# Designs tried in a protein design run: designed miniproteins, single chains. Part 54

Each design is a single chain, and the fold is of that chain. pLDDT is the mean over its residues in the fold that is shown.

## One batch from the design tools (miniprotein)

Design m1872
Fold by ESMFold2-Fast:
Structure m1872 (fold): chain A 89 residues (1-89)
Amino acid sequence: SVSEMIESTLSEGESTIDWLKERRSKEKNPEHKKELDKMIEDLENEIEELKRWWEENPDATPQEVMRRNIHLQSKITMALMKEWVLEKE
């Protein structure tokens, strides 16, 4: 269902935040800690935006849901790519 698609995407985002927080807890470089904190905040904001949009648009079409899901998936991918770059420094 459309609700299951939203719930799945939100769950993936929340799982990614938990992973980034664990990663941040092990980081020793203060500048990398700041970047991780920013990535966590940005992703938390994107999750809240998707939750708000869904509450405001309960009759959204599957196409609209897919567009919003792709947006959050893109933000998750960007956060993971940024972390990968930090780990290689």
Scores: mean pLDDT 87

Design m1873
Fold by ESMFold2-Fast:
Structure m1873 (fold): chain A 103 residues (1-103)
Amino acid sequence: MSRAERLAAVMEAVEGLTASLVADVRAGRISVDEALEVLIAALEVLRAELAESDPEAAAVLAEAAARLREILADKSLSDDEKLARAEAVTRELLARLEALRAA
């Protein structure tokens, strides 16, 4: 698998999972904290899979996971604020992965 194909697959997985989790939160099926925990776990799995083959992409995933953990841990944030910040982190992650894929 080429780097471009591998990163496209990672981006598709992140986009699909994020869309599903946001829909589940908005429908009241899961909490924002539960959605963040699932997303963080998925990003850590993807990071581990890329660690040897694409350390730059792995680092980008690690930074996104760390930012999501900070959002999850912040007891001053409302659920709506956590969701909005998590969506912003995910958008930035996808933009950074696309930049690496296009390079």
Scores: mean pLDDT 89

Design m1874
Fold by ESMFold2-Fast:
Parts: structure tokens; sequence; C-alpha cells
Structure m1874 (fold): chain A 114 residues (1-114)
């Protein structure tokens, strides 16, 4: 699977990027989603792990969009639209795009958004 291609070094870099972009909110998101680690958060973002959809956060959506860009080589707009929902609060699509860009920048992968 796509998740099987994620090496420990990449997961560690993603964890650091999430902490820099979201600060303490990443630990809050892990607790809310019932994830024990960043690896589990990544697996939830791929829809592989069991999680409660009512607990889905902007952090999870931004991470999903970033991973779609990274693994499937799709554009920022296409990735954001795949994780955005029509009934999301106003501005959610743009916020998902902004946060995915910030994750990519922290990883030195800003070219994925070009």
Amino acid sequence: SAADSLDPEFIDKVAEALRKVFGDEVETALKKLGAKSIRELVLIAFGIGKFDPSKETLILRALRAFLLMYLHKISLVEAALLVWRKDDPPGSLLRIMQLAIEIAKELGLEHLAE
C-alpha cells in the first residue's frame, strides 16, 4: 500500500513538520482521533485505521491533502478538493490548502504546491 512506502525518516520529518505548523494542537488532534503516534495519524489520513469521522480535524484534512500531493503527485487544488466536504464551514477549502502548503514548506517540499 501507499502507507508501506513511508519510511521511519519520512514519518519523523512529518511529525516535526506537524508540530511546527500546529504546535500543541497536534497532540490534541492525536488524542481526539485516538491515535497513539504520528504514524497512526498518517494511517488514519490514508483511511487505513479505524477512527470516528465526527472527530475529523483540519489537521487531519491538511495532512491528507499533503500526503495526496506527496504520494500521488496530484496538484494542491485537486488534493484539497478530495479532502474538502461541501458542507464544511466557510473558508475550510482555503484553510486546508494553506495548511497543506505549510506542511510541505516545513518538509522542504514546497515544490509540490507549484
Scores: mean pLDDT 76

Design m1875
Fold by ESMFold2-Fast:
Structure m1875 (fold): chain A 71 residues (1-71)
Amino acid sequence: MKKKTITTEVEVGDRDATFTVSVKAPKGAKLTVKAENSGETSEAIADDDGNITVSVTVKPGKATLTVTVEE
């Protein structure tokens, strides 16, 4: 599978939270994470070891996180 999308709902308390997503993927794979309630989108490309990490800020309350990995 060359592209996979996962959507999850998170609930954050009374302050902004930083969520870090780490994935093991082939070199050159792209990770995109979007936080609906903050409107933030962050992207990264897997390194030579296949490591890829992205952080997004989530505002208080319920938020939907959309995580996409493309090879």
Scores: mean pLDDT 78

Design m1876
Fold by ESMFold2-Fast:
Structure m1876 (fold): chain A 117 residues (1-117)
Amino acid sequence: MVTEQLSFEETYARLLAALDRVLALSTDPALRAALEELRGLAERLAGLIAADAPVAELEAALAEFQRVFERTLALMQAELAAHPDDAELRAALRELARYAGLFFHDALARIDALRAA
């Protein structure tokens, strides 16, 4: 497990790298499409955070990211089940799930802080 605390910017960079890694290893069109959609939503949410967008816009973007992330997790599980002996794919999928989860958590924490202000 990662013991170091990452900044939001570092978590975002790790998420993008993890997305690229899975895209390089997967040939499933549905998973590839979901990963590209998840990338676009992560870029949008990071851009809204950088622009100090209103809480309502951040909440809407985070909800959309969560919905697509949940769909992507289901596709990742199916891909892993189809390739049970692919240790590299398994490691890449686990890394993606970790950094996508951390990104979601960091974004949610920022929204909660803005609501408390």
Scores: mean pLDDT 84

Design m1877
Fold by ESMFold2-Fast:
Structure m1877 (fold): chain A 94 residues (1-94)
Amino acid sequence: SLRDITLEANRRLAELLEEARKRGELSEEEVQEITRIEMAHLFALLAENPEPSEEEYKAMMIETLEEIVRFLEERSPRLAERVREILDELKATP
């Protein structure tokens, strides 16, 4: 389902960030900034629609991943590419 695909993208992102933190590829402050990006997009969606559709969650997740890729491009090009893989898979889903 679209919900399951969106939740899987979020799970993959969380696992990638935790691995990056453990390996020292990202500082604690950089992980916190990514969490801020995630929360900002979620709160913006919930402010517009308290009961978002699966399509609205997918669109929000795409925008969230795009901002995270931009944040990571100068800090860890390798991690930016890994997040881009998640983004591209999510975008390819109808």
Scores: mean pLDDT 86

Design m1878
Fold by ESMFold2-Fast:
Structure m1878 (fold): chain A 58 residues (1-58)
Amino acid sequence: GAERDLAAARASTGAGAAAGAASARHNGVPKEEMQEAAREGGADDVGVEAARLSRAGL
């Protein structure tokens, strides 16, 4: 239900950080690119998706 979906969406925010790490794997990326990938690779995007879900998913 929506309650569980909300919890999953919130948990996905943590997965955004993991997605950034996965981006680093993509090319064997140097540290600086890892930070950029972590930030723009999905951490913020997942957060936006979670917010959308909690509002629209209601």
Scores: mean pLDDT 53

Design m1879
Fold by ESMFold2-Fast:
Structure m1879 (fold): chain A 71 residues (1-71)
Amino acid sequence: MEELEKLMKELEDFIKKNQERIDKLVAESRANIEKNNDKAKYKFTKEQQDDIVEAIRLIFEAINKIELEKL
């Protein structure tokens, strides 16, 4: 029974690390979109930027889900 608790803790730690990675990538993507938009020939609205960031989040979450299914 203690072995099951250890496996659950390792799984929780793995999920937390993957979530932190996704959050970091999303934050970096948002910062890059804002910087590039200021210099871009065609400027995106705040709402369009938020939609792009949300799409990036969904892509990273989908990749993370596929990675978990392969384990």
Scores: mean pLDDT 70

Design m1880
Fold by ESMFold2-Fast:
Structure m1880 (fold): chain A 76 residues (1-76)
Amino acid sequence: SMTDQLKQQMQQIQAQNAQVVADLDARIAELRQQASQSSGLERQRYQMLIGLLEIAKSSEQYVTSQQIASLQQQMN
């Protein structure tokens, strides 16, 4: 049914989002460790990169939430 197709699309989108978020979280964790072992300008560079990846993660989560909301509305 159309409802079953929409549910499958939602599950696929959520699975893809979970993988992207997990990859970003792993990269952020590595950079946080490097930042903790550095100082001065080097630490500031790691902090800036961490900030950019946090923005990317928030953007990914927001876009996914909007896609899921749109598909949910199509089922109503």
Scores: mean pLDDT 89

Design m1881
Fold by ESMFold2-Fast:
Structure m1881 (fold): chain A 76 residues (1-76)
Amino acid sequence: MIYTARLVAKGVSEEEAKKAVEAARKAGADAGYVVHADGTATIVLQADSEETLEKAVEAVKEALGKPVEVTQLEAA
């Protein structure tokens, strides 16, 4: 079972998004990012457990230090 979360933050550089993804990976999640031309970043996290996903989400929030919109998705 895979748990997925999509995180959207404004005013995030590619360097900041990369740092956030590295923090999520240290928490045990797979992570990827896209930084859009308007400075909006989308970060996608996947983990084998909801607890690991929650830790990864918190790691991203800590690394960015900015408001983050979190959408948690149930994966099959």
Scores: mean pLDDT 79

Design m1882
Fold by ESMFold2-Fast:
Structure m1882 (fold): chain A 77 residues (1-77)
Amino acid sequence: MEEEIKQKELEETYKKLRDFLGLPEDASREEILRKVAELALPVAEKLGITDEQLAENLSKFLGISRGTALRIIEELK
């Protein structure tokens, strides 16, 4: 079913992101998102992208809730 396929693809994406970012294999999705947000925030700020817009885009891309993405972005400020 589509949901199961998307879940497998997300798990593979997270494994690649952990390796790319130099995080341990057991790093949480929240830790991966936090590192990605740290890299994206300076660029988003210069482009006039709001925290809410960034959270929505990261939520869609990484398959997490918008609330979780927004919370992590706010914690990095």
Scores: mean pLDDT 74

Design m1883
Fold by ESMFold2-Fast:
Structure m1883 (fold): chain A 98 residues (1-98)
Amino acid sequence: MQEEADRLIAEAKEFLENAKKYVDEMIKAVESGDEKKFREYGKKANEYIGKINEAIGRLRQLAAEHPELRERLDAAVEEYNKGLKEIQKKMDEAIEKL
């Protein structure tokens, strides 16, 4: 179980980093007026957001089933939820600039 939790935490962190990267590229595309790149990077960002949400769901399940891991897994979930909120805010701001 610790091995699965550690893998999910590492994967979610990587997905969050990739989502942030593509959102930053979306903002650059908006600023340059490149609507095609904006849509392309938005699709990639949403793909990684989906993967993060799947990982969070599994981490929450593991925290419920394994009380000894709960504090650590809940902390990781909270960190990723904060990251997702920051990503969503940036995406919303980018859309408003279209």
Scores: mean pLDDT 85

Design m1884
Fold by ESMFold2-Fast:
Structure m1884 (fold): chain A 55 residues (1-55)
Amino acid sequence: APLRGIELPMAPQELLDEAKRALEAEDHSGYAAVTKRMIELAQEHLKRVMAEREA
């Protein structure tokens, strides 16, 4: 399957900037949500790579 058709999510730098803003605003819930989203994106990417290797 072609990998070039995969839509790229928000760049890691943009997520880091959002996390930094949440920390500066003392928004612990927002910081946790951004961190969780980064982990989820990394896990989704890994799953896609593993599935493509098995295909």
Scores: mean pLDDT 67

Design m1885
Fold by ESMFold2-Fast:
Structure m1885 (fold): chain A 55 residues (1-55)
Amino acid sequence: ATIGEKLIQAKERLRAEGRDGTQTPETLVVEARRLGFLDLDEEQEALAVLRRGAG
């Protein structure tokens, strides 16, 4: 699964737990790592991509 797919899975998990609030992309990445959907390397890669892609 791609990092993007794992972030979607993390968002659905947060929704199922009633914690689907207004998440920033950075907050979602951090929560996905905490929930075990991303490992540390995937978290760092996703954050680096967000920093570069968002401007």
Scores: mean pLDDT 75

Design m1886
Fold by ESMFold2-Fast:
Structure m1886 (fold): chain A 86 residues (1-86)
Amino acid sequence: SLEELRDQLLALAYLAYKKGYLSLEQLGEFVKRIEEAEDTEEALNEIAYELRKLVGEENFDEVLAELLNNDYDYKELAEEARKLVE
């Protein structure tokens, strides 16, 4: 679902921050963009593309692999991102 895609994108941003690939300020900017984005796959994919550009392709692929291989609860990671930027 689009809600699951949004949570996955928030989880990706959070893990990128935890790995030192985003500052706290940059994480806050991405959390805001993801939360305010239109509820469409296109809008969320555009934010994912910009995250990839900012952290770099290699770092993005590393974070994505970690997210997929460790059976993370995307919703839990998304909530952790939100809590840090409040």
Scores: mean pLDDT 85

Design m1887
Fold by ESMFold2-Fast:
Structure m1887 (fold): chain A 79 residues (1-79)
Amino acid sequence: SALEEIRALIEAALADPGLSETARAILREMLARIEAGASTEDVVIATVAAAGAADLPQEDLDRLAVTLARVVAIREAAA
């Protein structure tokens, strides 16, 4: 299922020891919103807002951007 694929994707991102705790919190919130039935648009808006409000290093921003893009692609393919 799309949800199982997204969960595996986010769990793989969370396994990165180089990610900050703030970036991990944003990834966990992304998954929680998706599991709660939030629209793809709402997930994108919330994740971008959270990342923009946080003082994150470029590596964390890049990982969040790649993960978000993959989540969007999975959800679009499942629609």
Scores: mean pLDDT 86

Design m1888
Fold by ESMFold2-Fast:
Structure m1888 (fold): chain A 83 residues (1-83)
Amino acid sequence: LVEEAREHVSRGIKALDEGKYDEAAEHFRRAAELFEQAGVTAASDSYRKAAELAEKGETGSKTTNYVVAADLIVVGDEIEREL
C-alpha cells in the first residue's frame, strides 16, 4: 500500500513538471486513497489538498508544500513502524 502510494506520488510530481495537471491530480488522489487505507491519514489529507490544487492548475509552492509535508509524514510513520 505505502509503496504503491509512493509510486503514484512520483507519477503525480512528474505530471506536474510536465504541466499535466489533471493527470497529477488523479495520481495524488490515488495516493491519498492508498495512504488512507494504510492508516496514514495525515498524508492522505495532504495529498487530497495537493490534488485539488493541481486540478485548479495551481502549481509551485502551495502544491509542492502539501506533497513535501505528506512525504515527511510517511517517512516518519515508516521509521516508527520499523522501530
Scores: mean pLDDT 69

Design m1889
Fold by ESMFold2-Fast:
Structure m1889 (fold): chain A 86 residues (1-86)
Amino acid sequence: VDDEIDALLDQAYDLLNTAAIAEAALDGENAEKDMERLAEAGGPRTRELARRVLELSKDPEELRRYGAEARERGNELLARAQELKR
């Protein structure tokens, strides 16, 4: 069932991308400018993710939690996609 695997992979990579952006936003002065560029240049999917992360960046503790949850869920969905492929 390729469509199910593709949907899981798409969701997993969206979540992992969100986690990476959140981690970058916590870790560097230039991270916010890099996120603005991703929001403008990355296309509609990346824009929406970057916007969410930017809103959460008002609260570093919430941003850290959100990033960690996104990473964990992304890895979970990635593992599920790999299991279905087998």
Scores: mean pLDDT 72

Design m1890
Fold by ESMFold2-Fast:
Structure m1890 (fold): chain A 70 residues (1-70)
Amino acid sequence: MDELLRLQLESLGIEPTEENILLYEAALLYYQQGYSYKEIGEKLGISPRTARRLVREAVERYGEETFVAE
C-alpha cells in the first residue's frame, strides 16, 4: 500500500487501516483523477462494484469536499 496515503489519513485524524487507505485512494482516483469505477477496479485489483461502494463510503465518512480539487 502507498505509505503517502497513510500519512494523509493520519493528518485528517483518521486511523490508517487497510480499509481506510483503500476508501481514501478509491475516492481520490474518482474525484481528483476522473477515473471511472471500472478503471479504479483495474488499478486497485478490485471489481468495479467494489470500487463504487468504496467511493460512496469514503464520501460518507470523510466528506466529498476532501476529494474534490478546486
Scores: mean pLDDT 76

Design m1891
Fold by ESMFold2-Fast:
Structure m1891 (fold): chain A 87 residues (1-87)
Amino acid sequence: GPTHPGTRAALNAYHTGDYDLARKTLEEMSKLKNRAGAQALIQLGSLYKDLGDYEKAREYLEESLKLAEELGDKDTVKRARSLLEEL
């Protein structure tokens, strides 16, 4: 599928309530300087928003936006901007 395996595993952990595992997995994926890393940063932003940590959510979404812009990933840029507007 189009989603990196690590990102999918993190989303599954999030759905089962294992938010710490999801966070750690996404933090490792966020170190990638590619589309999967930018998407992992979006998922971290969403995760922290759901936890009520809007400061960290904003930080991760801004990092995703920067990386996505550097990669020319217009879809991820749009997603990051949309999520930042919801904070």
Scores: mean pLDDT 78

Design m1892
Fold by ESMFold2-Fast:
Structure m1892 (fold): chain A 68 residues (1-68)
Amino acid sequence: MSFNTKVGQIVRDVVDLIRQGASKSEIIKHFQELTKDFSPEEKKFAADVVVHVLRQFGIDVSQSELLK
C-alpha cells in the first residue's frame, strides 16, 4: 500500500473518531499507533495533514502533541 493511501486511511479513521465523539487524547493515541512504523519524515507529513483536518472540526492539536 502506498504512503499516500496510508495517510488517506489515517484521515478517514480520525474523522470517524471525531464523529464518534472521541476525546483529543484518544485521537492522539490512535494517530501514534497507526504511524508507529513510519519514518520521522513520514510521521511529520501525516501529523501536518491530521492537524489540518482536526482544525476543520474545531479541535486544537499541535503537530508536537501528535509526535510525542
Scores: mean pLDDT 81

Design m1893
Fold by ESMFold2-Fast:
Structure m1893 (fold): chain A 80 residues (1-80)
Amino acid sequence: MDEEQLLETIRRLLREADEADELEAEILTAFALMIYAILKSAGLVSERLAELFEEAARTSRRPALKEAAEAAAREARELL
């Protein structure tokens, strides 16, 4: 799995989380953050990754997902 596939996977997980029930949303958000943590540990934090979390934070209707996405976006920007 390359960077493009991982970014698309994170995007899909966050999109599905926004439409799911609260428990499923928490699980899907956790998977997205796990993939982000793997990318971060590999030094693969990109502008696209930051923008992806910024979009999720802006568009999400779920406070917990919005907060998690905002935190990930901020950290990703700091790592650039």
Scores: mean pLDDT 82

Design m1894
Fold by ESMFold2-Fast:
Structure m1894 (fold): chain A 67 residues (1-67)
Amino acid sequence: EDVALELEAAHMFLEMLGRVIRETDLSIAEATRIAMEAMNVYLEALRAGASPEEARALAERVMDERL
């Protein structure tokens, strides 16, 4: 269970990190911080019982607020 959630969180982190790096001129440190925040929101939403779709929408909102 936890391993599956960690894998989903890792996938979300890498996807968001890649998008920030490709779409912005932010430093690697800033890109990593934003991606980690999005990943944490995704993981917290899943732990609270949100669907993967709802959790992704919340993570994408974090990205929109930071970019």
Scores: mean pLDDT 79

Design m1895
Fold by ESMFold2-Fast:
Structure m1895 (fold): chain A 105 residues (1-105)
Amino acid sequence: ISAVPLPGGVGALVLDARTSTDESIEYAAEQLKLMGAKGAVLVITNATDPERAEELAERAKKVLEKYGIKVLDVVFAGNDIQAGTEAFRAALERAVAKLKEERAK
């Protein structure tokens, strides 16, 4: 699990579908909140089982929302690191744009 603070109050939470636990998700969500994140991009790596990956994403989203962090986008990455990185970058650009629009209104 990785919790990454990003500019503009956006964070990233990276979860491995094979190894992530509810306790590690809660710990990472708490760290993002302490870093001042108000929104997050959720990245599920090794998402080779769609049902399991979606279930993990739903659990992580509930934990993030419990800590007051809005899930701005969800990225499902398989074992292809390059494809996952490109999907994450696109999701991050969309999340930053969305947060800027919400602040401008």
Scores: mean pLDDT 71

Design m1896
Fold by ESMFold2-Fast:
Structure m1896 (fold): chain A 58 residues (1-58)
Amino acid sequence: SDGERNREAARRAAEAGDGAGAAAGAHQSKLLYEQTGDPEAREAAEEGERWAREAGGL
C-alpha cells in the first residue's frame, strides 16, 4: 500500500541518517491518512515522525 511504502521510505532514510527524508516520509503518510482515514497510514506517520526525531530531522 502507499502507507506501507511511505513507512519503508521513512525507515530507510532514518537508517541512512537522513532525518529530513524520514520526516518527509512521515508527512506523506499523514497526508494519506487525511485523504483515506486509514488508521495504518496514521500509525505510519507517527512511527516515521519518531524515526525522524531519532535521526535529528525533527
Scores: mean pLDDT 77

Design m1897
Fold by ESMFold2-Fast:
Structure m1897 (fold): chain A 148 residues (1-148)
Amino acid sequence: SAAAEQQRREEVAREAGRRLKEDPNDEDAHADLANLLADDGELDLAEAIYQGELAKDPNNARALANLAEVYLRQGDLERARRLAEEALRLARKQGNKRDEALALTVLGEVYFRQGDLEEALAAYEEALRLDPDNERARANLERVRAEL
């Protein structure tokens, strides 16, 4: 129901706010808040969260991939692609498989929106190989396969 969805959103916002009081740099709490803001159409506020993370650490591959997703939602495929490619390069250099899978998932979505279905498929398959629990990559992979 709409009431159950609203309650779940309020619980996520409350928990994220609690975590940020304990640790202002809690990246999971930032992602939870940015996702809620983006779902409400507050893409500029979601962007500001990840820009704040990048101001503290310009080599934060997760923040770069998350910012790329915000630009993707804004329809800026060019900025989304550039940041996702940088996130992928940094995640690989750092050996962080979860950040690599996140960057590949965002790049796959960029490729899909550009009509590059084979490139989108390859990106999502690699993302799932690195992070098998990535539900977004799995759903997007099924969507691309349905279009081939």
Scores: mean pLDDT 88

Design m1898
Fold by ESMFold2-Fast:
Structure m1898 (fold): chain A 86 residues (1-86)
Amino acid sequence: MEAEEEKAVEEAKELMDRQIDQIEAAGQQGVQKAIETAGQASIDLQSLLKKLDELSKKAGEKVGEEGLRMQGRVADILAAALAAEA
């Protein structure tokens, strides 16, 4: 059970990093393309953030520091996507 939860957290972090890398790569080609990519990825990243929060509560300190770092980065992406749609 514990190993399964740790694997799920690691998998979620890798998926989030992959999405963020795609957004950053798109940003290198221009702000407009980055906004489009961020908007598309925002729902997936929000879902992963919710899973990470749930696992963090259950697993305690094991995911705390890195989880907060990833949550902050995801929040910045979501804020940028929402601002672009406004």
Scores: mean pLDDT 58

Design m1899
Fold by ESMFold2-Fast:
Structure m1899 (fold): chain A 92 residues (1-92)
Amino acid sequence: SSEIAEELIRIAREEELKKKEELWKKFLEEDTVLSEEEKKKLKELYEKFKEELDLGDLKKLLDALKEGKSLEEAIEVIKNEELRKKMLELLK
């Protein structure tokens, strides 16, 4: 293990987090057909799981919501099965 490898991993994680935050902010600034209650639940889900959600899964989730899917239906597009289960349990 080299110090350079550890720095590259840190940079990659920071860059992905930055891209996730940009995508999330853009979604909040754009059209939300979501109810006030669904928007609150979505914000809670994002804050709790943003580190576990990869950029691709976040994009698919937000795209599904833009398509008019419910929050529960949008969560089902997430590739990570354990994460999907945790997020659905939070909505109960």
Scores: mean pLDDT 79

Design m1900
Fold by ESMFold2-Fast:
Order: C-alpha cells, then structure tokens, then sequence
Structure m1900 (fold): chain A 70 residues (1-70)
C-alpha cells in the first residue's frame, strides 16, 4: 500500500501504531513523523501511545509498504 509521510503535533515513540477512529492507519517513523495511509489528512486527530495527536503537516514523501495486522 502507499503511505505518505506526515508530521505529528506531539512526539511519539518510533514504531508505535497510529490509529484513526479505531482503525490502524500508520506507523511512527520518527518522534514527530508517521507513515500514514493516503486517506489521512492535515488536521485529522489520531491516537498514538494512548495520546491524541493531530496531523500538523503533510510532506511530498511517499512509501510503498505494509502496516502490521490490526
């Protein structure tokens, strides 16, 4: 699947699963960045490590990859 690199409003642990509305949508790749599904948008609220974070920025970077099972 195609994932896009997006910036998070709060730091998160690298490798943590990212959820939107209870659905796995991505993985944290650096403390303030995650590789997220294409349907995630700027301003979306996500849950990482039991915390609510907001998508604060979008990049032009994309990845081909698979998310771990839900």
Amino acid sequence: MKLKLMTLSKPAKVGSRVYKDGKLVGIVVSPYEAALREDVKLGDKLIVDGQEVTVSGETTRTFEGELPPD
Scores: mean pLDDT 79

Design m1901
Fold by ESMFold2-Fast:
Structure m1901 (fold): chain A 68 residues (1-68)
Amino acid sequence: SEVDDAINRAVQEMVERARERGISISPTEAVRMVRRALDAAEGLSGEEAYKAAMEVFEEELKRLEERQ
């Protein structure tokens, strides 16, 4: 679906940003981040879902970066 494709693209972009910034993401953190992104994207269109997911992922990456 368009939403599934949008979330998959957001996850890929998040992984690339984490790599570029040297941020380590544990499996537990990854599951939490994806669940939060899915909650934020609920009921949105593909492009809106992507933007909502990316806002969540960027906030989570910033939080992880500050903790490491």
Scores: mean pLDDT 83

Design m1902
Fold by ESMFold2-Fast:
Structure m1902 (fold): chain A 71 residues (1-71)
Amino acid sequence: DVVEEARKLVEELKTATGEKLKEIAERLEKLFREHPEELKDIAREIVADSLLSSKLSDVNPELLKLLRELA
């Protein structure tokens, strides 16, 4: 279930730092590129969350741009 996998990664993203934060962001990017329709609600949730948006802006700005386009 890609929705469950994405939600787990989002929870890990909230507490992750350094190398793990980058790895989680890259895995999320792959999921959103492969399953954009199924993950649109999660994209909207992330974009609405100022902490998550801030973290992604720093470690993976390409993912944040993708999420904004899907939302």
Scores: mean pLDDT 84

Design m1903
Fold by ESMFold2-Fast:
Structure m1903 (fold): chain A 87 residues (1-87)
Amino acid sequence: SMMEKQKEMQERAREIFEEMRAALAEAGVTVNSVDELVAYLRALIAATPDLTPEQKARAREALDVLEDILKGAPLEEIEKRSEEAAK
C-alpha cells in the first residue's frame, strides 16, 4: 500500500539524514537540519573543481531528490523527481 511505502521511505530518510550528519560531524561540519545539510551539499557541488558541468547538474538533480526524501515529500513527487533526475 502507499501508506506502508511512505512509512518505509520516511524510516530510510531518517537513517540517511543521521548517517550523513554523523559523517559530516567526523569531518568537523555540524548540520542541525535537512535545510542546512542540503545547503552545505549544494555549495560543495558548486565548489568542486573536478566535476564537469554535466556532473554538477546530475549531482544537483540527485540532491533535489534526496531533499524531497529527507523532508518526507509525497511518494508521487519523489517518483516524478527521480524519473526526471534519471532521464
Scores: mean pLDDT 75

Design m1904
Fold by ESMFold2-Fast:
Structure m1904 (fold): chain A 69 residues (1-69)
Amino acid sequence: GPLHPFEGMSPHAALGLLRQAPEELRTELLAEFLEAHGADVLPYLPELRAEFPEELRRNAALLERVLAE
């Protein structure tokens, strides 16, 4: 099955892992990051929008749920 790399990681550490991930995995890893941390990702949204705009777009429904928290 897929790795659950963000389980037990801080948001800062998870963002670091996302930055090191292969491009083809980033959309799915961003989904796991958003699901694992919820509203705790909000301080990191500027970095996410700058570095991973397409991956955020592909996770728009999940991002809307996080923003609604």
Scores: mean pLDDT 77

Design m1905
Fold by ESMFold2-Fast:
Structure m1905 (fold): chain A 82 residues (1-82)
Amino acid sequence: SALESKEGQGEIAEALARMVIGVYNSARKQGVVLSKEELESLKKLLERLKKEIEELGALSPELEKLIKETLEELREEIKKLE
């Protein structure tokens, strides 16, 4: 099944990472204020997904750049709330 194959697991992990990025970008676009705790949770989840995608050999240069840029934005937002 897709869940049992390394390639399928990589596709699912990528889809989840893109979903996390989409949630964050949608919140920013709509002017939704996320708490520090919510931003930190999104950051940790995205960092874990990046590691899983890398281990599965599924991390494209485009996806790596997108994740890196999103993580930097999350870190700066968290810093502003301190």
Scores: mean pLDDT 83

Design m1906
Fold by ESMFold2-Fast:
Structure m1906 (fold): chain A 88 residues (1-88)
Amino acid sequence: LSSRAEELIKRAEEVLKRAREVAQQLDSEGRFQEAQRMLLHMIVLEGTVYVLQRLVDNNADDSQIQRAIDDLEAEIRELEEMIKQARS
């Protein structure tokens, strides 16, 4: 689970980097509502990463870590879909 969590956190960091680039582009295009929505989902994803990191660091129960992994995977998928919809 630790290895899986580390891989997923790295993927989340890459998605966050892409989301920041897309949000900046949306803002520059005057697409402020879409940029705001992207930023809000980035905050949610960052919070989910924080929760997973804390559970791993505190040697939480495997079922709790797995649930946090599932939650993070769902947030990554949501933000990736938003990036696709926003277009470059």
Scores: mean pLDDT 86

